# Designs tried in a protein design run: designed miniproteins, single chains, continued (4). Part 2

Each design is a single chain, and the fold is of that chain. pLDDT is the mean over its residues in the fold that is shown.

## One batch from the design tools (miniprotein)

Design m12036
Fold by ESMFold2-Fast:
Parts: C-alpha cells; sequence; structure tokens
Structure m12036 (fold): chain A 62 residues (1-62)
C-alpha cells in the first residue's frame, strides 16, 4: 500500500473521530515513505498525529 493511500485513510479516520486508526495509518505511511517523524499512537495528541502525517506526506514527495 502506498504512503498516499495510507495518508488518505488516516485523513478519513481522523474526520470520523477514530484517533486510533488515524495514528496507525499515519505511522504506517511515515514508515513506508522513510520519514523520520516520531512514532504516533492513539495516546498522541491530535497535533502530533497531524505533524507526523505532514512529514510523511513531505517524505513521499507530495
Amino acid sequence: MSPEELLKKAGEAANNGDKKAAAKYVDAAAKAAGSKAPKVTEESSDEQISEAGGQAREAAGE
């Protein structure tokens, strides 16, 4: 699965209020893109999840 697909799923999960799924997809996207973003979990703040998602998107070349 591409980092782009994972980030799309993360955005959908976040929009639905599913913080756990959003964090999981962001972490998977960051790993797939080779991002150095900090690990995120459901315990992470919304800001941390958003920042990690942004770094993953940047690393993927978007």
Scores: mean pLDDT 74

Design m12037
Fold by ESMFold2-Fast:
Structure m12037 (fold): chain A 118 residues (1-118)
Amino acid sequence: SHMADIRAEMAELQREVERLKEEARYLVENATNPDIKKRAQELLEAIESGFEVRTDDPDAPDVEVEVKLTVNGKVIAEGRGRGATPGEALVQAMRDVVEKLRAEIEKLKEEENKYKQQ
C-alpha cells in the first residue's frame, strides 16, 4: 500500500541517518584536526537531538514539508520536500536533509585527509 511504501522509505532513511551518525562519531573520536573534531561533534549532537519537522498546509494539493537539524540555535542541515500527501513530502524532505548530511560528512573527511598531509 502507499502507506506501507512511505514507512519502508522512512525506515531506509532512518538507517542511513544512523550510519551517518556513526561516521560523525568516528570523526569525533579519530580526527586530528581540532576544527574537524568540533564540527563533527556539532553534527553528531544535532542528529542526536532529532529532526524538527514543519508542514505548511497539510490539506494543500501540493504539500510542502521542511526538516531542520539544529544544535545550540545553529542550523546544521535543512531539507525540503513536496508531494501530493504530507507523507510523500516528508520522505522527499528527509532524503534532501540526508543527502546534505552525507555531503557535509564527506567534506569533513576530505578536510581531515588534507590536514594529515600537511
Scores: mean pLDDT 87

Design m12038
Fold by ESMFold2-Fast:
Structure m12038 (fold): chain A 73 residues (1-73)
Amino acid sequence: SFEEAVEVGRQIEELEQQAVEAARQGDLEAARQHAQEAVDLLRRAGFPQEDVDAFRRRLDDWIATGARAQPAA
């Protein structure tokens, strides 16, 4: 349904933001968990594999960029 599609989109955006923020804070475990949850949600929602793969590559790049911006703790 349209309402379910909107809610899924909102959850994906929230998980994407949480993954990037966790990486920026140096929490790579949390970043990976949020990224995996977003990918799993996209797959359950019936997105094509190409779109899921493109999303994951983009998110992984953002996570890596965020992690590099933090000094080693």
Scores: mean pLDDT 78

Design m12039
Fold by ESMFold2-Fast:
Structure m12039 (fold): chain A 79 residues (1-79)
Amino acid sequence: SEAAVGALRAAGALGADGTVSEEALRAGLLRMGLSEEAAEAGLAAARERGYVGEDGTMSAEAAGEALGAALAAAGGEVL
């Protein structure tokens, strides 16, 4: 969602080209105050769902879905 993408941008996870690497997503989720377990759940969901491309990056939209999975694991509301 647009709100999820905005949160990732504010956390510094969004690249200059509008893509998000696995490393940037993890760092962004931790910067947003999520636990290591919740961040790992989000990354695991992104990998399992095939969101990570051959270049090791994902679209901002796919990263937003991974953030949603991390928030769900943390017991928060999905964006």
Scores: mean pLDDT 76

Design m12040
Fold by ESMFold2-Fast:
Structure m12040 (fold): chain A 82 residues (1-82)
Amino acid sequence: SAEAERSQKDVEIIREAFRRVLEAMRDAIPPELYAEAMAVLDDPNATLDQILAAWERLFATLSPEQRAAAKALLRREVARLQ
Protein backbone atom coordinates (compact mmCIF):
# COMPACT_ATOMS: atom_id res chain seq x y z
CA SER A 1 0.00 0.00 0.00
CA ALA A 2 1.07 3.57 -0.63
CA GLU A 3 2.12 5.38 2.52
CA ALA A 4 3.29 9.00 2.50
CA GLU A 5 4.68 10.79 -0.55
CA ARG A 6 8.37 10.12 -1.06
CA SER A 7 10.57 13.19 -0.73
CA GLN A 8 12.58 14.40 -3.75
CA LYS A 9 15.73 13.45 -1.80
CA ASP A 10 14.57 9.80 -1.56
CA VAL A 11 13.91 9.72 -5.33
CA GLU A 12 17.36 11.23 -6.00
CA ILE A 13 19.05 8.60 -3.76
CA ILE A 14 17.21 5.75 -5.55
CA ARG A 15 18.01 7.25 -8.98
CA GLU A 16 21.74 7.60 -8.23
CA ALA A 17 21.92 4.11 -6.64
CA PHE A 18 20.22 2.57 -9.72
CA ARG A 19 22.63 4.48 -12.00
CA ARG A 20 25.63 3.09 -10.11
CA VAL A 21 24.29 -0.49 -10.24
CA LEU A 22 23.46 -0.10 -13.95
CA GLU A 23 27.00 1.14 -14.71
CA ALA A 24 28.55 -1.70 -12.66
CA MET A 25 26.48 -4.29 -14.59
CA ARG A 26 26.73 -2.62 -18.01
CA ASP A 27 28.32 -5.64 -19.77
CA ALA A 28 25.57 -7.99 -18.47
CA ILE A 29 22.71 -5.83 -19.85
CA PRO A 30 21.52 -5.66 -23.50
CA PRO A 31 22.65 -2.24 -24.90
CA GLU A 32 19.11 -1.14 -25.85
CA LEU A 33 17.74 -1.85 -22.35
CA TYR A 34 20.76 -0.12 -20.78
CA ALA A 35 20.00 2.97 -22.93
CA GLU A 36 16.28 2.89 -22.02
CA ALA A 37 17.01 2.58 -18.27
CA MET A 38 19.61 5.38 -18.42
CA ALA A 39 17.14 7.64 -20.28
CA VAL A 40 14.62 7.23 -17.43
CA LEU A 41 17.33 7.90 -14.79
CA ASP A 42 18.53 11.02 -16.70
CA ASP A 43 14.96 12.45 -16.85
CA PRO A 44 14.64 14.85 -13.88
CA ASN A 45 10.81 14.61 -14.18
CA ALA A 46 10.72 10.80 -13.96
CA THR A 47 8.52 9.60 -11.08
CA LEU A 48 9.60 6.91 -8.62
CA ASP A 49 7.06 4.56 -10.25
CA GLN A 50 8.64 5.14 -13.69
CA ILE A 51 12.14 4.49 -12.29
CA LEU A 52 10.94 1.28 -10.59
CA ALA A 53 9.14 0.15 -13.79
CA ALA A 54 12.34 0.67 -15.83
CA TRP A 55 14.27 -1.32 -13.20
CA GLU A 56 11.69 -4.18 -13.28
CA ARG A 57 12.07 -4.42 -17.09
CA LEU A 58 15.85 -4.56 -16.65
CA PHE A 59 15.70 -7.25 -13.90
CA ALA A 60 13.56 -9.43 -16.21
CA THR A 61 16.60 -9.77 -18.55
CA LEU A 62 18.98 -10.86 -15.76
CA SER A 63 19.68 -14.40 -14.49
CA PRO A 64 18.67 -15.20 -10.87
CA GLU A 65 22.36 -14.92 -9.88
CA GLN A 66 22.72 -11.52 -11.62
CA ARG A 67 19.50 -10.28 -9.94
CA ALA A 68 20.89 -11.30 -6.52
CA ALA A 69 24.16 -9.45 -7.31
CA ALA A 70 22.23 -6.37 -8.52
CA LYS A 71 20.10 -6.32 -5.34
CA ALA A 72 23.22 -6.57 -3.14
CA LEU A 73 24.89 -3.72 -5.07
CA LEU A 74 21.72 -1.61 -4.86
CA ARG A 75 21.53 -2.04 -1.06
CA ARG A 76 25.23 -1.07 -0.75
CA GLU A 77 24.90 2.04 -2.96
CA VAL A 78 21.69 3.22 -1.21
CA ALA A 79 23.52 2.88 2.15
CA ARG A 80 26.46 4.95 0.80
CA LEU A 81 24.10 7.73 -0.37
CA GLN A 82 22.13 8.00 2.91
Scores: mean pLDDT 78

Design m12041
Fold by ESMFold2-Fast:
Structure m12041 (fold): chain A 77 residues (1-77)
Amino acid sequence: ILEANRKTVERADELAKYALELAKSEDPAKATAGILLIMAVIVDAELLYKKEPSEEIREKIEELEKAAKEALKIAKE
């Protein structure tokens, strides 16, 4: 299952970029969808990082957390 998780995280990098774009949208519905996607990818990456720590995964998590904060601010409005 770790192999499947790694491939999912590699794919999640693409999803994370898409979610970041959605999260910055001025459309509240898209911003909310972006936040949910970012949070889901963060959880997946954190779980993988616990089992297979790497600088690359850690940096992805930090990027996602920063983007999630921006998106949450928009959604809370």
Scores: mean pLDDT 69

Design m12042
Fold by ESMFold2-Fast:
Structure m12042 (fold): chain A 63 residues (1-63)
Amino acid sequence: MPKVGDEVEVTLKDGSKKKGVVAAVGVDEEGNTLALVKLEDGSIALVKVNEDGSLEELARAPG
């Protein structure tokens, strides 16, 4: 499970990857791990943590 302050790499919807820092971690109603990641470009991404530990973009807001 990622922790707040961890450096991570997020796969964006366009297939590119950006580095960021975990700002928050939570769990949805189905037990999926979600995180908020502050990306290197200043945007904030809501990501899903997959079973393999990969982080995929669900939504992104400008910083």
Scores: mean pLDDT 80

Design m12043
Fold by ESMFold2-Fast:
Structure m12043 (fold): chain A 89 residues (1-89)
Amino acid sequence: EFDFGPDSPEMQELMKQPVTFKGLKTGEVFTSDTFSEGLDKIREHVGKTGELSFELEINGVVREVSAETAPELLLKIMEAAYETLKKLK
């Protein structure tokens, strides 16, 4: 599950990670110095385009996420990012 406290070590580490998102339908690439900034860019892109399928890369690990709604997409992105960090630690 993706239930993090805002002060958890995992959440703090995740929010500091560089991340690259790629829209699988549009092909748009979003590179951010922090995961927090990456999430903001994705939220804006979803709001403008309705795209709900993305590839995300954190620490060289690539994962695909897709959903039927924007809230579900954000939850799946958080879960995929958490599993990536947990696997590396």
Scores: mean pLDDT 76

Design m12044
Fold by ESMFold2-Fast:
Structure m12044 (fold): chain A 94 residues (1-94)
Amino acid sequence: MEEERQKRIEEIFSKILGLELKIAVARGMKRAHPELKEEYDADIKKAREELKKIVDSLTPQEIEELLRYLREVEKFDDNTIEWFKKLIEEAKKE
């Protein structure tokens, strides 16, 4: 992969991972602090909308490059790669 293209893939991956982490943290905080439920629900909704926008902007080629990046550069196992692929597919549905 060319350096500039790899950097773009790294940026896309970082954004997706950051949004997924934000959703996971907000869901955890919502369970721990039910009194702040509305704030965390708003954060989750916003992060999910941003994730969908990113995923919808990706071409099939870019998705294949992301999966290759995870396997070859990040050295993720097959289970983690399948999880990521499922995350992309589910984000496209909503």
Scores: mean pLDDT 79

Design m12045
Fold by ESMFold2-Fast:
Structure m12045 (fold): chain A 64 residues (1-64)
Amino acid sequence: SALLEEARALLAELEEKLKTITDPEERARGQRVIAGARAALAAHADDRAVLGSLIRELRELLKE
């Protein structure tokens, strides 16, 4: 699905961004978000509402 593909792409982008973060606090926050996103994708890959919420959250984080 387009939503699942977008969620996976945004998650991959956040994972790459995390590799460049040197601040321990920001890095820990990023790791927690990535773990939560992976769990949501594993449990709710077919749930359009969950995927939509996840995409909005990931996009907001990438704006930082």
Scores: mean pLDDT 81

Design m12046
Fold by ESMFold2-Fast:
Structure m12046 (fold): chain A 66 residues (1-66)
Amino acid sequence: SMEREGFEKAAELGETRGVAAAMEHLHALKGLGDDRTGELASAVVRALQESEAAGIELARRYAAEL
């Protein structure tokens, strides 16, 4: 799904290019998805702001569950 691929890409960007790149991608995903996708993307952004590792892990978990 687009949501699964979006969260997988956010985790990849966080690992390879850092938090700012991951957050930019998640903001784009929020604009393209439904309200649920927006809520999940916002949760990952908040986690990334507190801890890069926690945000990447949350994005991976959401990708696996979608």
Scores: mean pLDDT 83

Design m12047
Fold by ESMFold2-Fast:
Structure m12047 (fold): chain A 90 residues (1-90)
Amino acid sequence: MDDLSEEEVRVLKALMRLTEKGERVSAAELARATGLSQSTASRILRRLAEEGIVERERVGRTTLYRARPLAAIAALIRYIGVEFDKENGL
């Protein structure tokens, strides 16, 4: 699997917080929460959905997203491990 970027981790953490109780959010809502552009948030959400970390659902004309809790946690643990190894020379 491809490693997450810092920007993708920021998006994933915000999405997990916003969808903690099974809610769904749009790319525009996530962009506001993260300070990213809507186009950047949408691109990252699409990539995370392709990796199976995020669920994507189309409701009318809007696409809504939510984190898959176990997959999201696994992805974050992998990212933290990589950053820890780089920082500590492991």
Scores: mean pLDDT 76

Design m12048
Fold by ESMFold2-Fast:
Structure m12048 (fold): chain A 81 residues (1-81)
Amino acid sequence: MDESAAAEKHVTVTGTAKSIKARQEFMLAAGAAGFTVEELSETTLRASGLVKPEQRARVEELIELAKKLMSELEVEERDVA
């Protein structure tokens, strides 16, 4: 029925870790949020996952953490049809 209509989104967070410690913290947080983490280089990480509307708050927390731990942060959201 008509509701806020399940905007499931595929979210990708890419950034360059500021340190080895920052890299580890981001990887742990992304994994805890249900994201898959890929190492694009020794310093650049990409976390991606399917996010339901109910999970957006956890994803927002991950993005806020990423802003503190990573430089050159890029966030992309795509609708899942």
Scores: mean pLDDT 77

Design m12049
Fold by ESMFold2-Fast:
Structure m12049 (fold): chain A 67 residues (1-67)
Amino acid sequence: ILVDALKQVRQQFGDGFSPNMQRALDILIDDPTSTSREIADKLGISVGTARRIQSKIGFLVQLVLSS
């Protein structure tokens, strides 16, 4: 169910996403348990940036599920 919600977020909002946010979405679709540190390491960004991306994606997932 979470993976399906992530795919819906990609379809509805993906066009507006930054390249880092799109790559982070792909990582989360592959492994929803990925940590901010793991995402940061894979993308070559700061942990703070990865945490912000995860928070934005989580908010959009909540919006899709509660719509």
Scores: mean pLDDT 81

Design m12050
Fold by ESMFold2-Fast:
Structure m12050 (fold): chain A 96 residues (1-96)
Amino acid sequence: SALEALVAELDALIAEAKKLGDSGLVRIGEQVRALARQALTASPADIPAIRFQLEVQLGMARIRLGVLKLINAPQEHIELADRLIALAERLIALLE
């Protein structure tokens, strides 16, 4: 399914964040992944709460991107943050 494919993409992103030593991206990525896995087994009644939590994590990812740009972090961190934001946005759209 599209949701299972997004979970696999999140697993790969989290592994890359761990290799870069970016604990902030690891934390946010793991939360987004947990919400994606929760969505796989969720009833329709639970989906609005999962979407709300994903919107919070999307906000956290955008803050992390801002911090990485502010401290002039290596481009690899910035690109990974952009990918996490895109994956979170795709996941939220899929839950409409």
Scores: mean pLDDT 90

Design m12051
Fold by ESMFold2-Fast:
Structure m12051 (fold): chain A 82 residues (1-82)
Amino acid sequence: SIQKEIAELMNNGENKTAQWLYLKKRVLEEKGLESIEELSEEEIIELASEILSKEHNVSFEKAKEYVKDLKKAYEEYLKKKK
């Protein structure tokens, strides 16, 4: 499950990668979708940024920058496995 994957990433110090997966899960729940593949990468970033902006009372611009940083960490994590 995604919750198990998030917990394992946090245990291994991959906190940014874990946060990216958590935000993807939140986006799916907010949209009532079963699969993230129903959304474009741009839509995922925009929706995740809106969630963070509202929950932490920060500007959308700052939230989007943070979300993009989390995504970059996830991409770098995937490259390390190859």
Scores: mean pLDDT 77

Design m12052
Fold by ESMFold2-Fast:
Structure m12052 (fold): chain A 97 residues (1-97)
Amino acid sequence: MEEIKEWQEKVNRELEETSDEKEKNILKAEASLKMFELELEKFVENREKVDRDSYSTTFLTPNNEPIEIVIKKDITEEEKKKLIEEVRKKLEEEKEK
């Protein structure tokens, strides 16, 4: 939990110090991916405390397009890696538009 807060503060600082629009968009995309990874890990660690069979979260790309992800309570490590790769691919595609 502290790691998420410290990471958010670091990203916000880097965004404030960055004057180039392209660099800001890259930082935002990387921040979205890292936030997703941290949220996914937190959900997996606490899954026995979760009353729901799934967790839903929405991330905004640098172009303000929403990426909605649904994570099942019984998600495997292989499926977790697949979701992270899928989100990364979507964010990389947005950088090139």
Scores: mean pLDDT 66

Design m12053
Fold by ESMFold2-Fast:
Structure m12053 (fold): chain A 61 residues (1-61)
Amino acid sequence: PASDEQRLAAEDLLWRILETRPPTEADLRAIAAETGVPLAEVRRLAEQLLFLKEIQKEVEE
């Protein structure tokens, strides 16, 4: 499993991308390589953050 520091770094990079667009598979692979977080974990984090973004969008309409 990834360390807390690695997970926080991956989450920060994902949030940066999510501010403007949904992350691509290339983005997820790059984040995994850069942070040392397993690709499967990065994908799970991306799904969680996309879900949170969608909830926020629904509230704001």
Scores: mean pLDDT 76

Design m12054
Fold by ESMFold2-Fast:
Structure m12054 (fold): chain A 77 residues (1-77)
Amino acid sequence: EPLDELKELLIEAGVSEEQANRVVELIRKEHVPLGVALYEHGVLTKEQAEKVIEKLREKGREADANLLRHLIEQVEK
């Protein structure tokens, strides 16, 4: 399930397990889009999101990094 991979990436990027579980729970139970779960519900800071993008880049998962960057830009707009 894509949410399990997202949780792992968030934790590896320095997001706490508690915050990562919160993001996954919001998406799973409330069916909120990823960008909404990350920012509109205040679960992740911009600094944490930057670290997630950096971690995805280090792992060679550029497509995932680009997706998260796009969602950040959409919310920031």
Scores: mean pLDDT 67

Design m12055
Fold by ESMFold2-Fast:
Structure m12055 (fold): chain A 103 residues (1-103)
Amino acid sequence: ALEKAIKLLEEARELLRKAVKLLKPKDPEVALEVEELLGIADIYLALAKKYKDPEMLIKAAEIVIEAARLVIEAAEELGDEEALALAREALKKAEEALKLAKE
């Protein structure tokens, strides 16, 4: 369960970084906020891997979910269908990771 949750969250993180690259020239402020959240999530994800700690993974997943929601809002306002699709897939993966981490 933990290893699968980590993999899902890593995949969600990669999708959000792709979405951020698309948003950065259109909305640099939201791109920076998302990059900062992903940086914090990376710290908790690294701790979850090192210590096999589901609580750190839960924290990482909650931050990735927050980042995904910000990207969804920005992509909808900008009409960026590609960024929206990436962020929605990332949200689903992060929510599944959170559910697995709580088991």
Scores: mean pLDDT 89

Design m12056
Fold by ESMFold2-Fast:
Structure m12056 (fold): chain A 94 residues (1-94)
Amino acid sequence: SKEKLEELKKKLVELFRRAAELLRRKAAETGDKRYGAHAAHLDHIVELIEEGKLSLSQLGAALGYAISLLEELDPELAEEMRKLGQELVELLKS
């Protein structure tokens, strides 16, 4: 269970980094500063995950936030995040 959680955190970090990079590209493309602000927030979430400062509940909330940003911008990435969210829920039940 602990090893599975560490693997899930590693996958979440990778997906959040991909999301932040996509949002930075979108900020450059559109000039909309909100995309850059969302990217910076995701970078901060990655730092908190790597420092072990997020609870499992906070990880779930962060994932929901990222999914909401990506549903229109990258539906495939949003779906990858939903699948990891399902794995996180199963770990919370055990």
Scores: mean pLDDT 85

Design m12057
Fold by ESMFold2-Fast:
Structure m12057 (fold): chain A 87 residues (1-87)
Amino acid sequence: EEAERAIEADLERWREMLRKLNVPEEEIERELEELRRWLEEALKEAEKLVEEGKTPENEQRLTTIISAAGAMGASATVKLILKLWEK
């Protein structure tokens, strides 16, 4: 599953960084669970927009999702969204 792989890649980068900074495992789990839920919803919305077609409204909505995911450092998820849109 492409969505699962992208999300897991982004979460693994965060997990590695937080562990290197000696963040407690409990805090890491909390942060990553919250990020996972957000990324799953973002990808579902992006997939819906792709399915509905390339309209100006959908392009603006997709740009908002990409901007938000990028702000969270979710590069793999951003890459997947762009790939789906370019189809």
Scores: mean pLDDT 82

Design m12058
Fold by ESMFold2-Fast:
Structure m12058 (fold): chain A 82 residues (1-82)
Amino acid sequence: GPREALAERAESLATVLRGKAPKAATNLQNAATALRAGDIPAAVTALENAATEVKNAANLDEDDRIAVLTEINTLISQAQSL
């Protein structure tokens, strides 16, 4: 369903970020867990925390940072619509 699809997208993004932004990856995994549990407020908080960690990740190029933040903002918007 829509909640599982969002959880899978958050997990895929966490896998990509694990080396360059490990704290963002952890928060994306927390978001996926919350989405599967049906805890939308916790999922949104975890996604917002992931966005903050991406903004602060020194090992991300600016183009990658913008692309990742755009995806996280899309995930937040879609989670809020559940």
Scores: mean pLDDT 90

Design m12059
Fold by ESMFold2-Fast:
Structure m12059 (fold): chain A 67 residues (1-67)
Amino acid sequence: MEEEREIVEEAERVGAAIADDVDEATRKRALELSKQAAETRDPELVREAAVLQRAVMLAQQREAAAA
C-alpha cells in the first residue's frame, strides 16, 4: 500500500532526475553497456544497461512531448 507508493514515487523521481541529466555521452554508454550485456550475458551488466536505457527513453519522451 504505502510502500508501493513510495517505490513508485522514488522510481519516478530518480528516473526524472537522471533523464534530465541524460546527455550524448550517457546515450553512448547505454548502447555500449547493452552490447556488452548481450555479449557476456552478465546479469549485473544487463541490469545496469536496462536502467540507463530507461533514463534515455524518458529523456527522449520528455523532449518529444515538449517539441
Scores: mean pLDDT 69

Design m12060
Fold by ESMFold2-Fast:
Structure m12060 (fold): chain A 83 residues (1-83)
Amino acid sequence: NAQKALEEARQRVYDAVKKAEEAIKNGDVETAKKYLEEYRQAANELIEAAKAAGLPDDVIAGIKRSADITIEYLEKKIKEAEK
């Protein structure tokens, strides 16, 4: 079921970013890097699930843009936490 896969992919994206943010807050750089990579993977899965669910191209582009912004944000916060 494409809709269920989309919902599950969205949840994985949410869980990954939350765990990355928690690790950053705790100064756990290694765990934060791990969840940033899980976020990259989850975001790619969400894009594929959105395509399979038949979401419009502009919606898919929006998901990709949001993921790119979130990745840049997490990378910056991880770099700040290393110092």
Scores: mean pLDDT 86

Design m12061
Fold by ESMFold2-Fast:
Structure m12061 (fold): chain A 55 residues (1-55)
Amino acid sequence: AKVIVTPLDSNKVELTVTDGKAIVTYVDGSKEVLEKGKKILDLNKILSISAEVTT
């Protein structure tokens, strides 16, 4: 997968998924799968962001 993380300002980033999927893990332990598109994420709510990698 191809994922671009762009800092916007203060505690916000824009996550752009151009191919495949990204998985966002939140501080409460929940996970969200992002397919092609853009999402603005609050860094105070996020533990990690990972791209789904196919070998």
Scores: mean pLDDT 74

Design m12062
Fold by ESMFold2-Fast:
Structure m12062 (fold): chain A 71 residues (1-71)
Amino acid sequence: MSKEEFDAEVELALVEIQAAIAKKYNASPEDLERLAQRADELAGKIAPVNPELAAHARRISEELRKYAEEL
């Protein structure tokens, strides 16, 4: 695994952890949107190197925005 892929996986794991905590503690829609934006940016950056990881990041972003819309 490249350093780029490693860093991307770490960042995505952190977004997932923060998202889980945010949902558990009723974080604001703005906090959820910020996490979704981070996942989208990560997806764009890693897509040429790891399209599977990019797809996973996109799914996280979509789920976070969907959840925020329901708040």
Scores: mean pLDDT 81

Design m12063
Fold by ESMFold2-Fast:
Structure m12063 (fold): chain A 70 residues (1-70)
Amino acid sequence: DEEEFEKIKEMMLNGSPENKELIEKLFELYKEKKYEEMAELFEKYRKTPVTPEEVKELFEKTIEEIKELL
């Protein structure tokens, strides 16, 4: 559901406006299933090494947690 996905993105942006570019790009890459690029982007912003699998799992967990608040 595109509308629900957009609401989740908006909630993340409201909770972390300093990470706007990161959040928007992660949502774009996730929709395109570009998990390797997501891992690289996440490492760039967080300076913490992550695998594509780890970033996918973290992102999906965050989406599910925010969904519960909608």
Scores: mean pLDDT 77

Design m12064
Fold by ESMFold2-Fast:
Structure m12064 (fold): chain A 101 residues (1-101)
Amino acid sequence: DPEKRQAILDRLREASDLSDELIEYMVELALQGTDENIAKIALISSIIELSREGKRELAKENLDELVRLGISPEALRALAREVEESDKEVAELALKAAEEA
């Protein structure tokens, strides 16, 4: 779906430092079009934004929910890299979840 792909790319461009790996993962989730995949995209975006805003506890809650829904270890490592400069503790939790998968 070109329109859906474009809408996701436009949202991800607002966080211009996101890795290609994380962008590709989020686009693939969006193209599969399930409610669960849309929730995962929203959680990934929310974790990044909440970490940048210093809302650590809420970022952790959203990370726990993302892990519960299921996410690849590779995507968790990509997410950890994106949040490391904003919140090292959230990044360390994402890396731990990836290693335990």
Scores: mean pLDDT 77

Design m12065
Fold by ESMFold2-Fast:
Order: structure tokens, then sequence, then C-alpha cells
Structure m12065 (fold): chain A 80 residues (1-80)
């Protein structure tokens, strides 16, 4: 399965949130591949995540990313 992750971030904290999002995604069981990017001007961190279990992994990613300081909103969408 493939997940699209979009995170709205305080622009001043984008570098910190980017690193923490990457860490969360790399440490989440069931994640097989991660591609992470950031747009500082838009205040957005985004990722494409390959996973063995879209529902369980998506829920855990949303929960853990929502706890990061500077995160305003997190959306996880199943693409495939």
Amino acid sequence: AVLEVRVEVDPEKIEEVYEKVKEVLEQTPGVTKVDVGADKEKGEVFAIVSTTDAEAVGKKIEEEISKIEGVKKVEVKVLA
C-alpha cells in the first residue's frame, strides 16, 4: 500500500518538523519505503510512504506526527 502524508507546519519550525517526521516514518513498523520533502514558504512537510498495512501504519503515523511541536494539521491519505 502507498500513503500520502501532508503536514501543515509553523514555517519557523519546518526544519525541526521535517527531521522529526522523517524519524517517525523511518521508525514506524510496517513502513518499507519513505520519501520526504518540505516546502518552507508554504509551511508544509510531505511524504510518500510504502507500507505493508495502510490502515495500521497510517493511524500510527497520524498519531505520532500530531504530537510533534509546530505541527498544525496532519492528513494521511491511502493512494494504493
Scores: mean pLDDT 83

Design m12066
Fold by ESMFold2-Fast:
Structure m12066 (fold): chain A 83 residues (1-83)
Amino acid sequence: SIKDFAEALGKLLKERYPDPDALISVEEAVELVREAGRIGGGSKEAIEAAQKAVREADTDGSGTVTVSQLSGAAAAGLHKVYE
């Protein structure tokens, strides 16, 4: 489950945002996490935890995160659910 979720997110990010420094709005980032969760069979709790972590990665309140920040934050959120 977590592996499939992580693989789905990785594929979506490489397909749509090949540049790891690309800026994505927080709203687009949480939608990508939701889509990856649906593809990978993630629970609603796992999707919500990953989305929360992504929102918290926007520490300066810019409303944007990089692809690298999105990937790392989502992984951290999932780890809390599946530790």
Scores: mean pLDDT 76

Design m12067
Fold by ESMFold2-Fast:
Structure m12067 (fold): chain A 59 residues (1-59)
Amino acid sequence: DELKEKLIKAGLTEEQAELALKAAKAGRGSGVASLLQSVGGATPEEAEKIGNEILKKLG
């Protein structure tokens, strides 16, 4: 899944990326951005970009 690859590139482990995708599918897209910033070390801008990409892909 290309979304999982993007999360891993943003600093998450494979397990953390899977958890983030589950949260996004449950309608918790803001939780993905928070996880990227807190655990992945992503900037707020990068976390927002990735979060929006995930939400677009999930519909």
Scores: mean pLDDT 72

Design m12068
Fold by ESMFold2-Fast:
Structure m12068 (fold): chain A 67 residues (1-67)
Amino acid sequence: MEIDAEVKRALAEIYFTLAKLSKDPEEAKRMYEKAIELLDDLRAAGVTLSPEDEALYKEAREMLEKL
């Protein structure tokens, strides 16, 4: 049983939003990592990311560099 691509996109957006709302750096780091992991899974499955997904991925990576 594999999670549908649309569900993975939605989960990535949710984790990204939770990370931005978190004041705890360790919690934020975990949420950004989960968002990136979900988008990496989609890319590995051959799914082309939207410009919005690519922007989210880039911002999440930049935030991890600061944490």
Scores: mean pLDDT 80

Design m12069
Fold by ESMFold2-Fast:
Structure m12069 (fold): chain A 56 residues (1-56)
Amino acid sequence: DKFKKALQIIDNGGSIEDVAKVLETPVEALKEAIKNYGFDPNSNEDIKRFLEYFSK
């Protein structure tokens, strides 16, 4: 649910900060999670791939 909402934010050109707000997590924690899964937290395309992995 929240991951699908976050994915829509990225698809509409939103920021990682907007994604972190929807997921109710600190931006730093989200960036670390993205890195731990092998993605680049500075790339909107990689943020999208990370969110797709968890959207189910």
Scores: mean pLDDT 81

Design m12070
Fold by ESMFold2-Fast:
Structure m12070 (fold): chain A 84 residues (1-84)
Amino acid sequence: AAEATVKEIAEAAAERAIERTSGRKREVVELAAEAFRAYAAGDRERAEELGRRAEELYRTLSEEEREELERIVAESLEEAKAAA
């Protein structure tokens, strides 16, 4: 069987979350995914910049939008783990 790494699970979860979101919520997921990829590649400065931008955009979302995004991310992560 194929062994899924933390990186593979994270990438799969990000793809699922991107497909299930739109607008600002999607942009948050895309920025967070790019920050994770930069971090995994050893590009700390890029990871910090992208992570900061994701955090700033996340904070502009309404409480309802944040709750929806958190639910989508959690469901996407569980599905990615189940598919591993």
Scores: mean pLDDT 80

Design m12071
Fold by ESMFold2-Fast:
Structure m12071 (fold): chain A 80 residues (1-80)
Amino acid sequence: MKLVLTMPDGSVVTVEIEEGDTVTNLLLKIKAKTNLSDELLEEIAKNFTLEELESEVTKELLEKLVKILKEKGIEAEIIE
């Protein structure tokens, strides 16, 4: 499974979601590939419960993340 991000500057970044990746692991992968500020990452993370952040990535959690990213000006697409 992959997450394709279109950043506000028009750059496109692909993040691979591996089996066993947590939501926190995915957010850290996004940060590493996109140079997101710590402040923006924290604002995104606030939309998740601690349990969700520590949980393995599911399609439902990915759809939630996509919606949050879109509200921050980052378009996101889930590719299986």
Scores: mean pLDDT 83

